# Ledger of designs, part 28: designed miniproteins, single chains

Each design is a single chain, and the fold is of that chain. pLDDT is the mean over its residues in the fold that is shown.

## One batch from the design tools (miniprotein)

Design m1010
Fold by ESMFold2-Fast:
Structure m1010 (fold): chain A 80 residues (1-80)
Amino acid sequence: MDLKGKTVVIIGAGKKGKALADELLAQGAKVVVIERNKKVIEELQEKYKDNPNFTVVDGRHKAAVEVMKKKADIIIDTRK
């Protein structure tokens, strides 16, 4: 599947979520990660600070989560 220019929402930034984010960004996708752990959110913001195709959203912000899900071409739930 051609992921260039697609918006992919990843729910959960565990090992799978982080690996998927790296792979999808490398393929030219716009990646939105929904994560509830503030430390993980901060780590992701620092790692991808210079990447305009990466966004992280606090999963506790229901309105922002709903907006991102509506914009998503693909939603991947990596939560356990």
Scores: mean pLDDT 81

Design m1012
Fold by ESMFold2-Fast:
Structure m1012 (fold): chain A 61 residues (1-61)
Amino acid sequence: MEEVREEVRRLLEEYLAMVKAGAPLEEVKAIMERIVELLERAGYSEAEQKALVHELLTELE
């Protein structure tokens, strides 16, 4: 679903921004957990989740 992909991309952008800003590990983990939860609810398998996250992170530089 394109909508899920775009939402995950946004969350990954926030994740990268938080890491660069030196945000607390608890906040960084929380956003990553939200990404995983979103993908699980959308019916993505563990392998599909890893593939999508990798693809989007590559696109984000």
Scores: mean pLDDT 79

Design m1013
Fold by ESMFold2-Fast:
Structure m1013 (fold): chain A 99 residues (1-99)
Amino acid sequence: SSDDYAYVKEFLESLGIEPPDDKELFLKQFEMLFKLIDKDGDGVVTKEELKEFFEEMGGKLSDEEVDKIIAELDKDGDGVIDWEEFKEALAAMLDMELP
């Protein structure tokens, strides 16, 4: 199960993101992260928004690396990540239930 999100896990670890003891605070922090990536505010994260976010942080993601992150998060196969898919992936990677 942890290996199912290897690229997403490496991405989050590169950001220094660790869960706090307060699940509500943790959820709010990840909601803010999702909103920072979702540049057009449509409620989904696209490949382009993920690349742009990483470039703003002084990094660079290849198309192949972004495709792997999207593939791990995109459970409905629509090519974009909504908040529920993002939240479910985080819960699975961290072995916790989010509200």
Scores: mean pLDDT 67

Design m1014
Fold by ESMFold2-Fast:
Structure m1014 (fold): chain A 81 residues (1-81)
Amino acid sequence: MSIEEIARKEAEEAAKAAEELLKEVEEQLEKGTISVQEAVAKISAAGILIGIVEYAGKKEEAEKLKKRREEVEKMVEEKEA
């Protein structure tokens, strides 16, 4: 397996992990089963994963995930208000 093949697979896995984390936070915020602190931690982790996707050159995928992350972050802010 080449370094480029590893980077591609890591970016694909990072994108999936980021999407799953953001979906989990959204669903748990809607149900009231997650703390704001836990939600912020998961959103931060998703941000790191999105950075990996962007660094791997998957700009369009990273942009979609960034928009999704912003939407979930707003849900956390609304819950605190």
Scores: mean pLDDT 80

Design m1015
Fold by ESMFold2-Fast:
Structure m1015 (fold): chain A 60 residues (1-60)
Amino acid sequence: SELLEEAEEAEKKGDYKEALLLYELYLGIELIKEAVGVATISEEEREKLEKKIEELKAKL
């Protein structure tokens, strides 16, 4: 996903605010896709994203 790539790039640059926003947006979109039945996010991938979001929040 382009959005996930942008989130990872922002994190690598130290733009933790931008990275946090992009990761949260990506997770939100994936959850909506799952809810409407067009895609599935695995529990493991979801947990990894939630952990990343919490780590970024701790750095702000």
Scores: mean pLDDT 81

Design m1016
Fold by ESMFold2-Fast:
Structure m1016 (fold): chain A 79 residues (1-79)
Amino acid sequence: LAARLRELAREAAAAGHDEIAARLRQLATLVEKHPDNADLLAMAGEVLREIAEQLAAAGHDELATRLRELAEELEARAR
């Protein structure tokens, strides 16, 4: 999970979204420290959905779709 978040952060930075990249790296660090914390995983999934909406609005539909897929995986692990 943390490795995937860091990969998406690199792609967001490459697309010119350094602030989003920083947020994704911060989430990666939190998930890495607390991989079995259901509340944290659920919250991370919610944040990823918000970031995906922002990226879709900016025209980055592929990156937004990948963030939504990861959000679904995080939410599934939180259950």
Scores: mean pLDDT 82

Design m1017
Fold by ESMFold2-Fast:
Structure m1017 (fold): chain A 66 residues (1-66)
Amino acid sequence: SSMEQAQQQAEEEERRRFSRALREVATERGREDLLPEIYRALTEGEPLSPEQAALVEEAERRVAAA
């Protein structure tokens, strides 16, 4: 049970880091307008536009580098 809780906490921390990184990337690129649609698409499993995908990929890269 403690191992499952540790994995769940790690996943929640990863999601928090990703959300922070995504917001930072969007702010830096002046594309905070894309955040609601990105969150919707990710939640619904819909494909991202190339512009939205670029923000997500950069956010994922930053999380992996940290």
Scores: mean pLDDT 81

Design m1018
Fold by ESMFold2-Fast:
Structure m1018 (fold): chain A 82 residues (1-82)
Amino acid sequence: LEEEIKELEKKIKENPTAEGYTRLAELYLALKKYEKAIEYAEKAIALDPNNARAYRILGLAYLELEKYEEADEYFEKAKKLE
C-alpha cells in the first residue's frame, strides 16, 4: 500500500491526472488519512469536475470526520454524475 502510494506520487509529479489523484485519494482513505484523502480528491475534481468517484471519496472522508452536511452534499453530487 505505501509502495503503491510512492510509485503513484512519483508518476503524478511527472504527469498529473484526475485518475491518478482519485487513486491517491482512495489509498489515503484506506489508510484512514482523511485530510489527505480530501486534498487529493479535491485535486482530482479540479482536473475533472465530473469525477463521480472523487466526490464519493470526499463524502466518505467527511463522513468519517463527522462532517455530516458536507458528506451529504458530496454524496449527492456523486449520484448526479453517475
Scores: mean pLDDT 83

Design m1019
Fold by ESMFold2-Fast:
Structure m1019 (fold): chain A 78 residues (1-78)
Amino acid sequence: MLATATKVVELDKPVSPELEEQIIRAAAEAARAAGATGVNVTVDGNKVTITVQAPTAETAKKAADAAAEAVKKVYEES
């Protein structure tokens, strides 16, 4: 059975539709690079919810954390 981890990132301002696509892409890429086999990213205003699946709970948590860091970097560089 695959392990699942969820991380929520709250940003200072609501995300624009243009930035939303960049955030989703960056988060998914970072999670997969960290070992995630499945990634789902949703954006609701200033909240980014990242759900990842991986072979182990430890890998899933690391992948979710990596994705959250990627979200913050994209937002800060915007």
Scores: mean pLDDT 82

Design m1020
Fold by ESMFold2-Fast:
Structure m1020 (fold): chain A 118 residues (1-118)
Amino acid sequence: GEAEEGAEEAREGAREGREGAERAREGGSAREAAEAAAEAAAGAGRAAEAAARDGDPERAEEAAEAAAEAARAAAEAARAAAENGARGRDAARAGGAAAGAGAAAAVAGRAAGRPARP
């Protein structure tokens, strides 16, 4: 179903985000890597919320894990931008992307990690 498809796409996006962050540390475009990883984290966050609404806790957890991985990749790329002396606006954009990715991961985690309180 759509929840399974969304979780799989989210996991693939997170893997690509980590590869982009690694290349950014080796002299690639850190801003572009951070923005791509943030987009992946946002997509994963939406997938986690959708799976949770559909009552699919396994897919929600998979999407939340992918969102966390993408957020870590965005943060790594943002650090690479700062370390490489990126122009203020590019470093700020990378940092903003990493912050947005972290927020998306938090949303995803909440969607996946709710034990029903009696």
Scores: mean pLDDT 80

Design m1021
Fold by ESMFold2-Fast:
Structure m1021 (fold): chain A 75 residues (1-75)
Amino acid sequence: GPAPAPEIPTLSVKELRDYLRELASQPGGLGEAAREVLKALDDIENASTPEEMGKAAAELQKALDRIRELRAQAA
């Protein structure tokens, strides 16, 4: 079978995707932000150049910041 990926130093994509799938099922801004994160992860997987990868990573960070802000406003 395919070789498993080594440890990711900054984040685990699989674990992150599991959390985001649960959040994306929620209505409202939090669900929207979770979908943006999932899109950014897909863009990272599809990146063909280091520059595309960097831009996708920046979009991921923005979406995560939005989730954090929405959570702070809701609670």
Scores: mean pLDDT 72

Design m1022
Fold by ESMFold2-Fast:
Formats: C-alpha cells, sequence, structure tokens
Structure m1022 (fold): chain A 88 residues (1-88)
C-alpha cells in the first residue's frame, strides 16, 4: 500500500521533528515518547515496503526511545523486531 507507506513515513518524520521542539521546551519524557512513535512509524513504513532490514533498524530505534520514555510500547516494538527477524 503505497499511500499508507508514504503517510506513515511522513508522519514519522514529523513526529521526530516535533520531538526536538518538545525537548527544547523541557518536556523530555514527551519528547522521548514522540521520537519513539516517529521511529515506530518509519519502521512500519519500511515493513510495508518489504524492506525488512530498514524496518528492524527503525523498530530498534523506536524501542530504545520508548524505553527512555518508560513506555510499554517498547514491548510492541520488540515484538515487531522478533517477528521480522523470524521472516529473514
Amino acid sequence: DKEKSAVLFTAGGLLIAASDVLEEMGQKEEAARAKGEGYFLLGKSYEMDGDLDKAIEYYEKAREWYRRAGSPLAEVAEENIKKLKEKK
């Protein structure tokens, strides 16, 4: 799905950019969560395009930032990483 992949890629990039603004505002936990979500959307975009190596790379970045934010979504990113590694 080309349109969905492109939307996720754009949204992911925008969330990463927004995370920098949140960090400058002193909202470090919110910034880390936004960055995690942004990388997660990039991972999903690459997964939809069939680029499993890039998808794993971005899900690993998402997992790291979600962990920094104390977010349980880090476990969702970990599950996606394991699932994609099993397909390689």
Scores: mean pLDDT 85

Design m1023
Fold by ESMFold2-Fast:
Structure m1023 (fold): chain A 109 residues (1-109)
Amino acid sequence: SILEELKKEVIESTLEQLKKYAVPGSKEDTRKLIEEAKERVLEEIKSMGLPEDVRKDFEEAVKRAAEELESYFDEKGIYYKAKTPEEREKMVEILEEAIRKLAFLDLLG
């Protein structure tokens, strides 16, 4: 499936970007980063003034995207944390963009 290939490319590109700011961490460290990124994207959606049904579909897609990212890290057994608060912020921003892209692909398929 072309959508599955595109999702894989998004995730692989995201990991390459994260490596610049990341050091080895725990499952909980990675989960907290994904959770914060998810919450930021959900707040963005709430601010968009979408019709209720469309907003719900977007929120569900965002939640699935975050779960897909977490599952990928779990499958690979690779977990990251940031060295500094500044690097942590960059990692969260990278994960936000990954979640937006994955959610968009989910809504297309």
Scores: mean pLDDT 88

Design m1024
Fold by ESMFold2-Fast:
Structure m1024 (fold): chain A 79 residues (1-79)
Amino acid sequence: SPLEEFWKRVEEAEKYRDEAVKAATEYLISQGYPKEEAERIARLAANYAVLFLAPSTKEELIEDAIRLAKLFAERYLKK
């Protein structure tokens, strides 16, 4: 079923979660965010990308996590 196929993609994407967190964290630090806040937002973004987007490749997961991390940082950390 489409739901079972999506769940299998979530399980596959989970393998790359830590790499996505690292990439998103490094991106946010490069944009001037403090390390601790960057790490928290990056974890939120990567978890969201894994659980709700479940992209087919590691590269897509990293891109989605960085994009979401930027959006979340702009919403929660910027004035």
Scores: mean pLDDT 84

Design m1025
Fold by ESMFold2-Fast:
Structure m1025 (fold): chain A 60 residues (1-60)
Amino acid sequence: EIEKLREEIFELEVERSFAAMKATIARKMGNEKEAEELEKKVEELDKRIKELEEELRKLE
């Protein structure tokens, strides 16, 4: 259902935001390896979010 997809998208967006914030902090603190791992997670979450957003549009 549309409501369920929106809920999943929201949860992933929250996870992405936290991962992005942590990546930025890690970069500023000089934790390069941690920043790279978090940035990769952000990319993965972005791909999932976009995929679900496309599914949501098709259900309109």
Scores: mean pLDDT 83

Design m1026
Fold by ESMFold2-Fast:
Structure m1026 (fold): chain A 78 residues (1-78)
Amino acid sequence: MLSLEEIIERAVEHVREAALAETREARNQHLAKAASAISEYDNELAGEAAARAQRLIDAGASPEEVAEEVRRLIEEGA
């Protein structure tokens, strides 16, 4: 079983990659991997984190901004 910090590290890495992705397909694949990592901890939180990351990326947020928001969501919502 992954520790919470390991889950956060995996999720923020995938979310950062999603924000850097040049295609919607690649972005969706990275967001799915982030959600999969978070689901080791909480399935509902995984869905919310992926949706939040998607909205931020669509709004033009930086990879760092998206990563920090997802980290905050997991730390506070978990």
Scores: mean pLDDT 82

Design m1027
Fold by ESMFold2-Fast:
Structure m1027 (fold): chain A 95 residues (1-95)
Amino acid sequence: SMAQLQRDVEIGVLDIQHGVVKTSGEKMIKLLEEKGLKEDAKKLRELQEQLLKGIDDYKQAVADGDTAAAEAYRKKIQELNKKLQELSEEAKKKL
């Protein structure tokens, strides 16, 4: 059905986002750890883990057709992305 195709496309976009967040975040965390910025690395790792879980939860809600849950997870992902970006930029200033 067209509804199934739309869900499959949304899930595919989320899979790409998950991969980018994981790869870029892991590189940044490793660099911070190598520079002795252990607290900044820990905070970024915790936010990255929350963001990756949020993306997975959002994918599941989309797959289930749960519009209310999907909207809630989407808002949570937006908030976590903002926090991750802010902490990443602050950590970069220390490098």
Scores: mean pLDDT 79

Design m1028
Fold by ESMFold2-Fast:
Order: structure tokens, then sequence, then C-alpha cells
Structure m1028 (fold): chain A 92 residues (1-92)
């Protein structure tokens, strides 16, 4: 899918920034700013909140989801994905 391709491009950007001497956190911040520029990516977050409401998530939990923007969620996902990749490599 186009979103999966975009996520792969964000991960590639993160890896390139690490090779250029940026910290994982600094690289994730740059990748998150690029994610925020993609209107379709932001829309997917909005659709996720709407689906959670339809499935009966509490108003308090929905308010917490709505406070998280797509950029913040994807920065977290990129950090976790990278941490998992490093752990798998070290386990070999």
Amino acid sequence: SELAKFESELLALWMKLLEEGKSPEEAAEVAAKEAAKNEEYVKEHEELVERARELGMSEKSLEELERMDAVSLEAGRIIVAVENAIKKEKAK
C-alpha cells in the first residue's frame, strides 16, 4: 500500500540520518516532521480515532488519542521498529 511504502521511506530516512551522525531521537524527530507533511498519513490517524469511537472506546481514552497527532504516533513507531531491528541483529 502507499502508506506502507511511505513508512518504509521514513525508516530509510531515519537510517540515512543515523549514518550521517544524528542520534536515534534526532533522526526520529526529522522523520516525524516529514510524516506530518503527508495529508493522507494525517487522515489515517483521524480515521483511526473515528473507528475507535465506533468500537466503544471511552470518551477519556478518545480524548487522549485525539491529543496524539499522527506525527507523535509515527515517531514512536519508528523508534520501536528500530529498537526491535537492533535487538534482532544482536540476538544473531
Scores: mean pLDDT 63

Design m1029
Fold by ESMFold2-Fast:
Order: sequence, then C-alpha cells, then structure tokens
Structure m1029 (fold): chain A 73 residues (1-73)
Amino acid sequence: SLEEERRKRREELWKEIDQGVEDLHAATLLAIAKSALENGKDESVIEQALEEARRLGHEDTVKELEEMIEKKK
C-alpha cells in the first residue's frame, strides 16, 4: 500500500532527525558549559548541563563536564 510506504518513510526520517537532535543537543550542552566556565563562571549552568547529559546518557559529555568543573575548583 502506498500509504504504508509513506508512513514507513516518515518513521525512518523522524528516527534519523531524532538521533541528530540528540547528538546536536549533547554538543550544545558541552558548548554552553564551556562558554559559562570561560565567561560567567556560572556553576549552575554547568551543573544543569551535566544533569541533562546524564539524563540523556551522553557519558563522554558527562566526563568532559565533570573535568571542567574540577578544573575550575
């Protein structure tokens, strides 16, 4: 069925977009934390980024954020 083919293509496209959004989100969290550390030294922003990275399961991002927090201290 043409409708089934359209639905399948949409689901595949949305899965790719969803994965790309997660990857972009992880990179964005790291960039925000780096900027906050360098400019504002706002620990709350860095901690929020760390919590969000943990929630999403981005272990590499979590490690980098923890290292940045330790370096600041």
Scores: mean pLDDT 72

Design m1030
Fold by ESMFold2-Fast:
Structure m1030 (fold): chain A 73 residues (1-73)
Amino acid sequence: KELEERVKKLEERIKYNPDDAPAWLSLGYAYLLLGEYEKAVEAFERAVQIAKDKNPKLAKVAESLLEIAREKL
């Protein structure tokens, strides 16, 4: 219930601000905790794509979580 509610709020946040890399990172992490590994991978890939040269620290965190999510597929 609580994780699904967080996913819904993060999806709404991203709908209004699709370049919010922290929101994509949080969404990916929530999907990872729910066992939705394919969706987690997509969210982390998007976080990396947005962050890249704009926020390299966040991009590295997203890349690490992306590797973990891919290993779960």
Scores: mean pLDDT 83

Design m1031
Fold by ESMFold2-Fast:
Structure m1031 (fold): chain A 59 residues (1-59)
Amino acid sequence: SGEAEARRLLEEALELARQGRFEEAQDLVVKAILTGASREEVERVGREIREIEREQKEK
């Protein structure tokens, strides 16, 4: 249960990042960690958010 909820929060964080809402995306990543997100998934999503931010700023 907690793992599935944490995964959903990480997916929501990616969606917020795609919308340019990086502070809100980071807040959801923290909530996912508190919910039981794995270190591996957190690191993966963190990299994806950084890539999205770089791509949006390069446009």
Scores: mean pLDDT 83

Design m1032
Fold by ESMFold2-Fast:
Structure m1032 (fold): chain A 63 residues (1-63)
Amino acid sequence: SLDVFADWAERLLRELGVEDASPEEQRKALREYFLSLGYTKEEADLVAEAMVRAVERRRAQRA
């Protein structure tokens, strides 16, 4: 489900130490993480963007 994806995104941001950082800093950290796992730049960019958007949507729902 979309909620599971958002949970994984929040957990990963916490593990990377950027849970309270700006969306731009979160995207950068996620991109570097996925590149380190062997993803292409295009794949890393897409996943990082999707994860940050999922977290921002969840935060907006709480506000």
Scores: mean pLDDT 84

Design m1033
Fold by ESMFold2-Fast:
Structure m1033 (fold): chain A 92 residues (1-92)
Amino acid sequence: SPEELGKQGVEALKQGKIEKAKELIARSVRESEDPELAIENAERAAETFIEQGKLEEGIEVLKAALKEAENRKTILGLTGLILRLIGEELDS
C-alpha cells in the first residue's frame, strides 16, 4: 500500500539507505490517493533529514517525490517541505 511504502521509505532513511528511501517515498506519493497521507510520510522524511543534517539529500528525495505528485494539495505540501529544508540549510 502507499502508506506501507511511505513507512518503509522513512525506515530506509533512518538506516542511511538514501537511494532506496528516494524510490519508496516517490512511489508512495505516486500511488497515494490520499494527499494527507502522502504529505504526512513526506513530513516524517523531511524531519528525519533535518535531524541527521542531510539537508541536500532531503531536498533531492522530496524533489523526486514532487515529480510524481499529481494532486494540487500534495504538490503544495511537498513544495512547502522542500522550502523548509532549504531554510534549514541556509541557517547551517
Scores: mean pLDDT 80

Design m1034
Fold by ESMFold2-Fast:
Structure m1034 (fold): chain A 92 residues (1-92)
Amino acid sequence: SMEEEKKLEEIIEELEEIFKRLLAKAQEQGNTVLSEWLDEKLKRLEEAKKQDVEKKKETIREILSEFGLAGPDADLEQIEEAVEKAKKSVEG
């Protein structure tokens, strides 16, 4: 639905903000391995913005699963909860 597509776009934007903050911190700490890894996730999110709803969901699930924040089969509600928890963790 149009509502689901809008939610997925908002989720991608929130994840980009989280990863940009983590990337800045990793760069300040001289953690090149983490910086390169986060940069790769940001590129995947940017590519996902050009894809359909199903591919956006797939990319979000994969990224959240790699971070241990959600399962690979997470539904939209579980994805929203995982992103909110990640956001609060990064904000302090």
Scores: mean pLDDT 82

Design m1036
Fold by ESMFold2-Fast:
Structure m1036 (fold): chain A 58 residues (1-58)
Amino acid sequence: SEKKKEAAIEALELMGVPKEEAEKLSQEELEKKTQELAGKLSADEAEEIIAKAIQKVN
């Protein structure tokens, strides 16, 4: 869904990926990049980023 893509873009921005770069990615590329970066974070850090991304798209 469009909101899922927006949330992924905001999460990537919070993880240090420029929004302009994230917006150029396909849905599959967004999911892959999010998994790569989230894998380097603690569970607490990942949850905080997800919560902030959801808040930004609402």
Scores: mean pLDDT 77

Design m1037
Fold by ESMFold2-Fast:
Structure m1037 (fold): chain A 91 residues (1-91)
Amino acid sequence: MTPYQRTFLLMAVEVEVELVERLIERKAPRSLIEQQLRSALDLAEALAEDPNLTEEQRERLRELLERLAELAREEGFEELARRAEEVVERL
């Protein structure tokens, strides 16, 4: 990925995490919360595969993944929480 693509994807992950939190706060249907969690995770996993992530970008991505794991676990999506934690371990 280019530096621009990495910055853009990191921002996209942040926005998707915020959307998950918003859906939970608004008591959205469980299926929508799951879909948004999966979307955020897919982007985070793709970004985590880039060997050229800066230390700052890795730290931020770790924070976002840890937050996704918390949100997934609180909502009962143990599989998604585990996926997020596995990505953190690879960073």
Scores: mean pLDDT 86

Design m1038
Fold by ESMFold2-Fast:
Structure m1038 (fold): chain A 65 residues (1-65)
Amino acid sequence: DAVDAAIAALRAGLQAEATRRSMEVAKKLGDEGKSNREIGLEVQRLVDEMRAEGDAKVAALRAAS
């Protein structure tokens, strides 16, 4: 159960960080005069990259079990 607890904590932390970074990136690009479309695409790319990184970390924890 220690691995499941670690995975849950890791996923929660990554989701919180993804939300925070997405908001910061959206504000920065908006301040730079980027269109809502461009902001949406960059935010989606960031979220997808962070999700892939999170999945890799979860797989590493599972492999360590």
Scores: mean pLDDT 82

Design m1039
Fold by ESMFold2-Fast:
Structure m1039 (fold): chain A 73 residues (1-73)
Amino acid sequence: SLEEEAERAAEEAQRAAARAAAGGDPVTYKSTALKAGQAAAEAHRAAGDEEAARRMEQLSVTGAKQAALAAGA
């Protein structure tokens, strides 16, 4: 379902950000997390679920910020 797909994308974005933070490249972390989260948010928005879309966007931004901080950015 769209919900499962969006959730998986958000989780993958967070995992990618955390993994990349261990590698020390904050630019790649931020880009990867934001892109995955944005795609998930767009899927929810297209389905008419604006609230779920906002949650996905917030998750990706939070994950990207945490990854950048962990990498010393």
Scores: mean pLDDT 65

Design m1040
Fold by ESMFold2-Fast:
Structure m1040 (fold): chain A 65 residues (1-65)
Amino acid sequence: SEREKILRLVAAKLLFMAAGAEKVEEKGDTVIVWLKERTPETERLVEAARQVLADAGYKLEVHYL
């Protein structure tokens, strides 16, 4: 449902915020995130967000600055 899709987007955005995301954009079925740091912790949070987004039909593209 649209509601579940929105809730999963919100959950993924919270995970990106915890990972220190500089920017998050939505382009069609793809979510793009820009991160300052590549650490084991940020990678775990990003992979958790990837799974949440996949359940909602979204792809994830990650950029490290």
Scores: mean pLDDT 86

Design m1041
Fold by ESMFold2-Fast:
Structure m1041 (fold): chain A 99 residues (1-99)
Amino acid sequence: MSIGEQARAARREIRAAVTAKMEAQRANGLTKEQVKAVLTEETAKVAATVSPELQAVLDRDLAAEKSQLDYLEKQLGDGSDAALFYTKQLKASLKAAAA
């Protein structure tokens, strides 16, 4: 089993958990900060169960996802719109990965 295969499995688990939490919170409103907090929490849970090499990969992924949220806020002009768009993209990515 390659580290790439393990990373894909871990990423799917994190994305599924984040997507579920964000959808549950959608009725109460979404903010960029809430998405970042959930991403950090769910990534930490999975990282605690995997090798140090895979932890490093997940830490880099977390930093990239947070940067993507900041980029989306800059493009859309609103942190709530960025959070909603990001959550929609996570759902689409998760559906594609589960095919």
Scores: mean pLDDT 80

Design m1042
Fold by ESMFold2-Fast:
Structure m1042 (fold): chain A 80 residues (1-80)
Amino acid sequence: IEKYEEEIKKDPNNADAYLNLGAEYFLRGELEKAVEYFKKAIELDPNNADAYLMLARVYLALGKEDEANKYIQKAKELRK
């Protein structure tokens, strides 16, 4: 986690660092933080289909099926 936080401090526009940080929080079961960082990754790189799929997985784990389905559909559009 700290190494990705350092990457964000060096380059706040590093979408991959936010994506990796979101994945670390998801693995730790900190689902709300995972959502926050995946949303930041999407904000910086809105064409990253994997970020939308990761966010959808977190929303499914949170029991928010409507939000998850919205992001799954967006990921499918980007993988054309």
Scores: mean pLDDT 78

Design m1043
Fold by ESMFold2-Fast:
Structure m1043 (fold): chain A 95 residues (1-95)
Amino acid sequence: SGAAAELDAALAAVRAVAERMVALFEASDASGGALRAQAEGTARFLGSVVAAAVGADTGAALLDQALSGGAEGARAAAEAAVAALEARRAAVAAA
């Protein structure tokens, strides 16, 4: 279905961005913030995808987690984002 295909595309995009987001936060932490704006951009993109697919509150919570915890927070937010989208995809498939 269209909804399932859209969620599959969202999952692929989030998985691709998750690794880059963590790497950018790690690089930003190591460089004293030189890549902070790029790292925050990837976190906002991840949050927006989750907000659209799961809900605005979930997307906002994941964005806050990514922005507040450095590389560790970004990793936890990325894992939670993938899990939330996988759960939503399973729910759509079951309907």
Scores: mean pLDDT 81

Design m1044
Fold by ESMFold2-Fast:
Structure m1044 (fold): chain A 68 residues (1-68)
Amino acid sequence: GLEEARKKAEEYAKKAAEAAAKGDSKQAHNYTMLAEQAGLDAGDEELAKEAGEKAEREGVRSHILAQE
């Protein structure tokens, strides 16, 4: 259901943030992509946009950390 898709998007976004904090840029990026996809699967355009923006922020953060 919609609630399950929302929870999945939040879980992936959280895992992406945790991976980024650990310096695992590859896993951070993978989880951000999964979060965006889960938002789209929910059929909620606003939720999908929020997940995508969160994924983009984590992707940028991973890129900055990877250059160190």
Scores: mean pLDDT 68

Design m1045
Fold by ESMFold2-Fast:
Structure m1045 (fold): chain A 79 residues (1-79)
Amino acid sequence: SKVDEIIEEVRKKAEQILAEYRATGDRDRALELMRKTFSEAVEKIDELDDPEEKEKALNEVSRIMQETAARLRELDAAR
């Protein structure tokens, strides 16, 4: 489904952001990429016609972003 495609893309981008942060330590860039990833996901969610699908996609994307932020904090603390 389009919802699953949006969620999978966000998960892939989140892993790429974390991998780049592990390599560079550039926190400001990681946060900017997270914001861009969320913004792009919201635009795609807005294109969905079903309000229930919009809510489901937004909830799952928000959860992934929260988990990614927590993982970024753990990586930051381990430095």
Scores: mean pLDDT 86

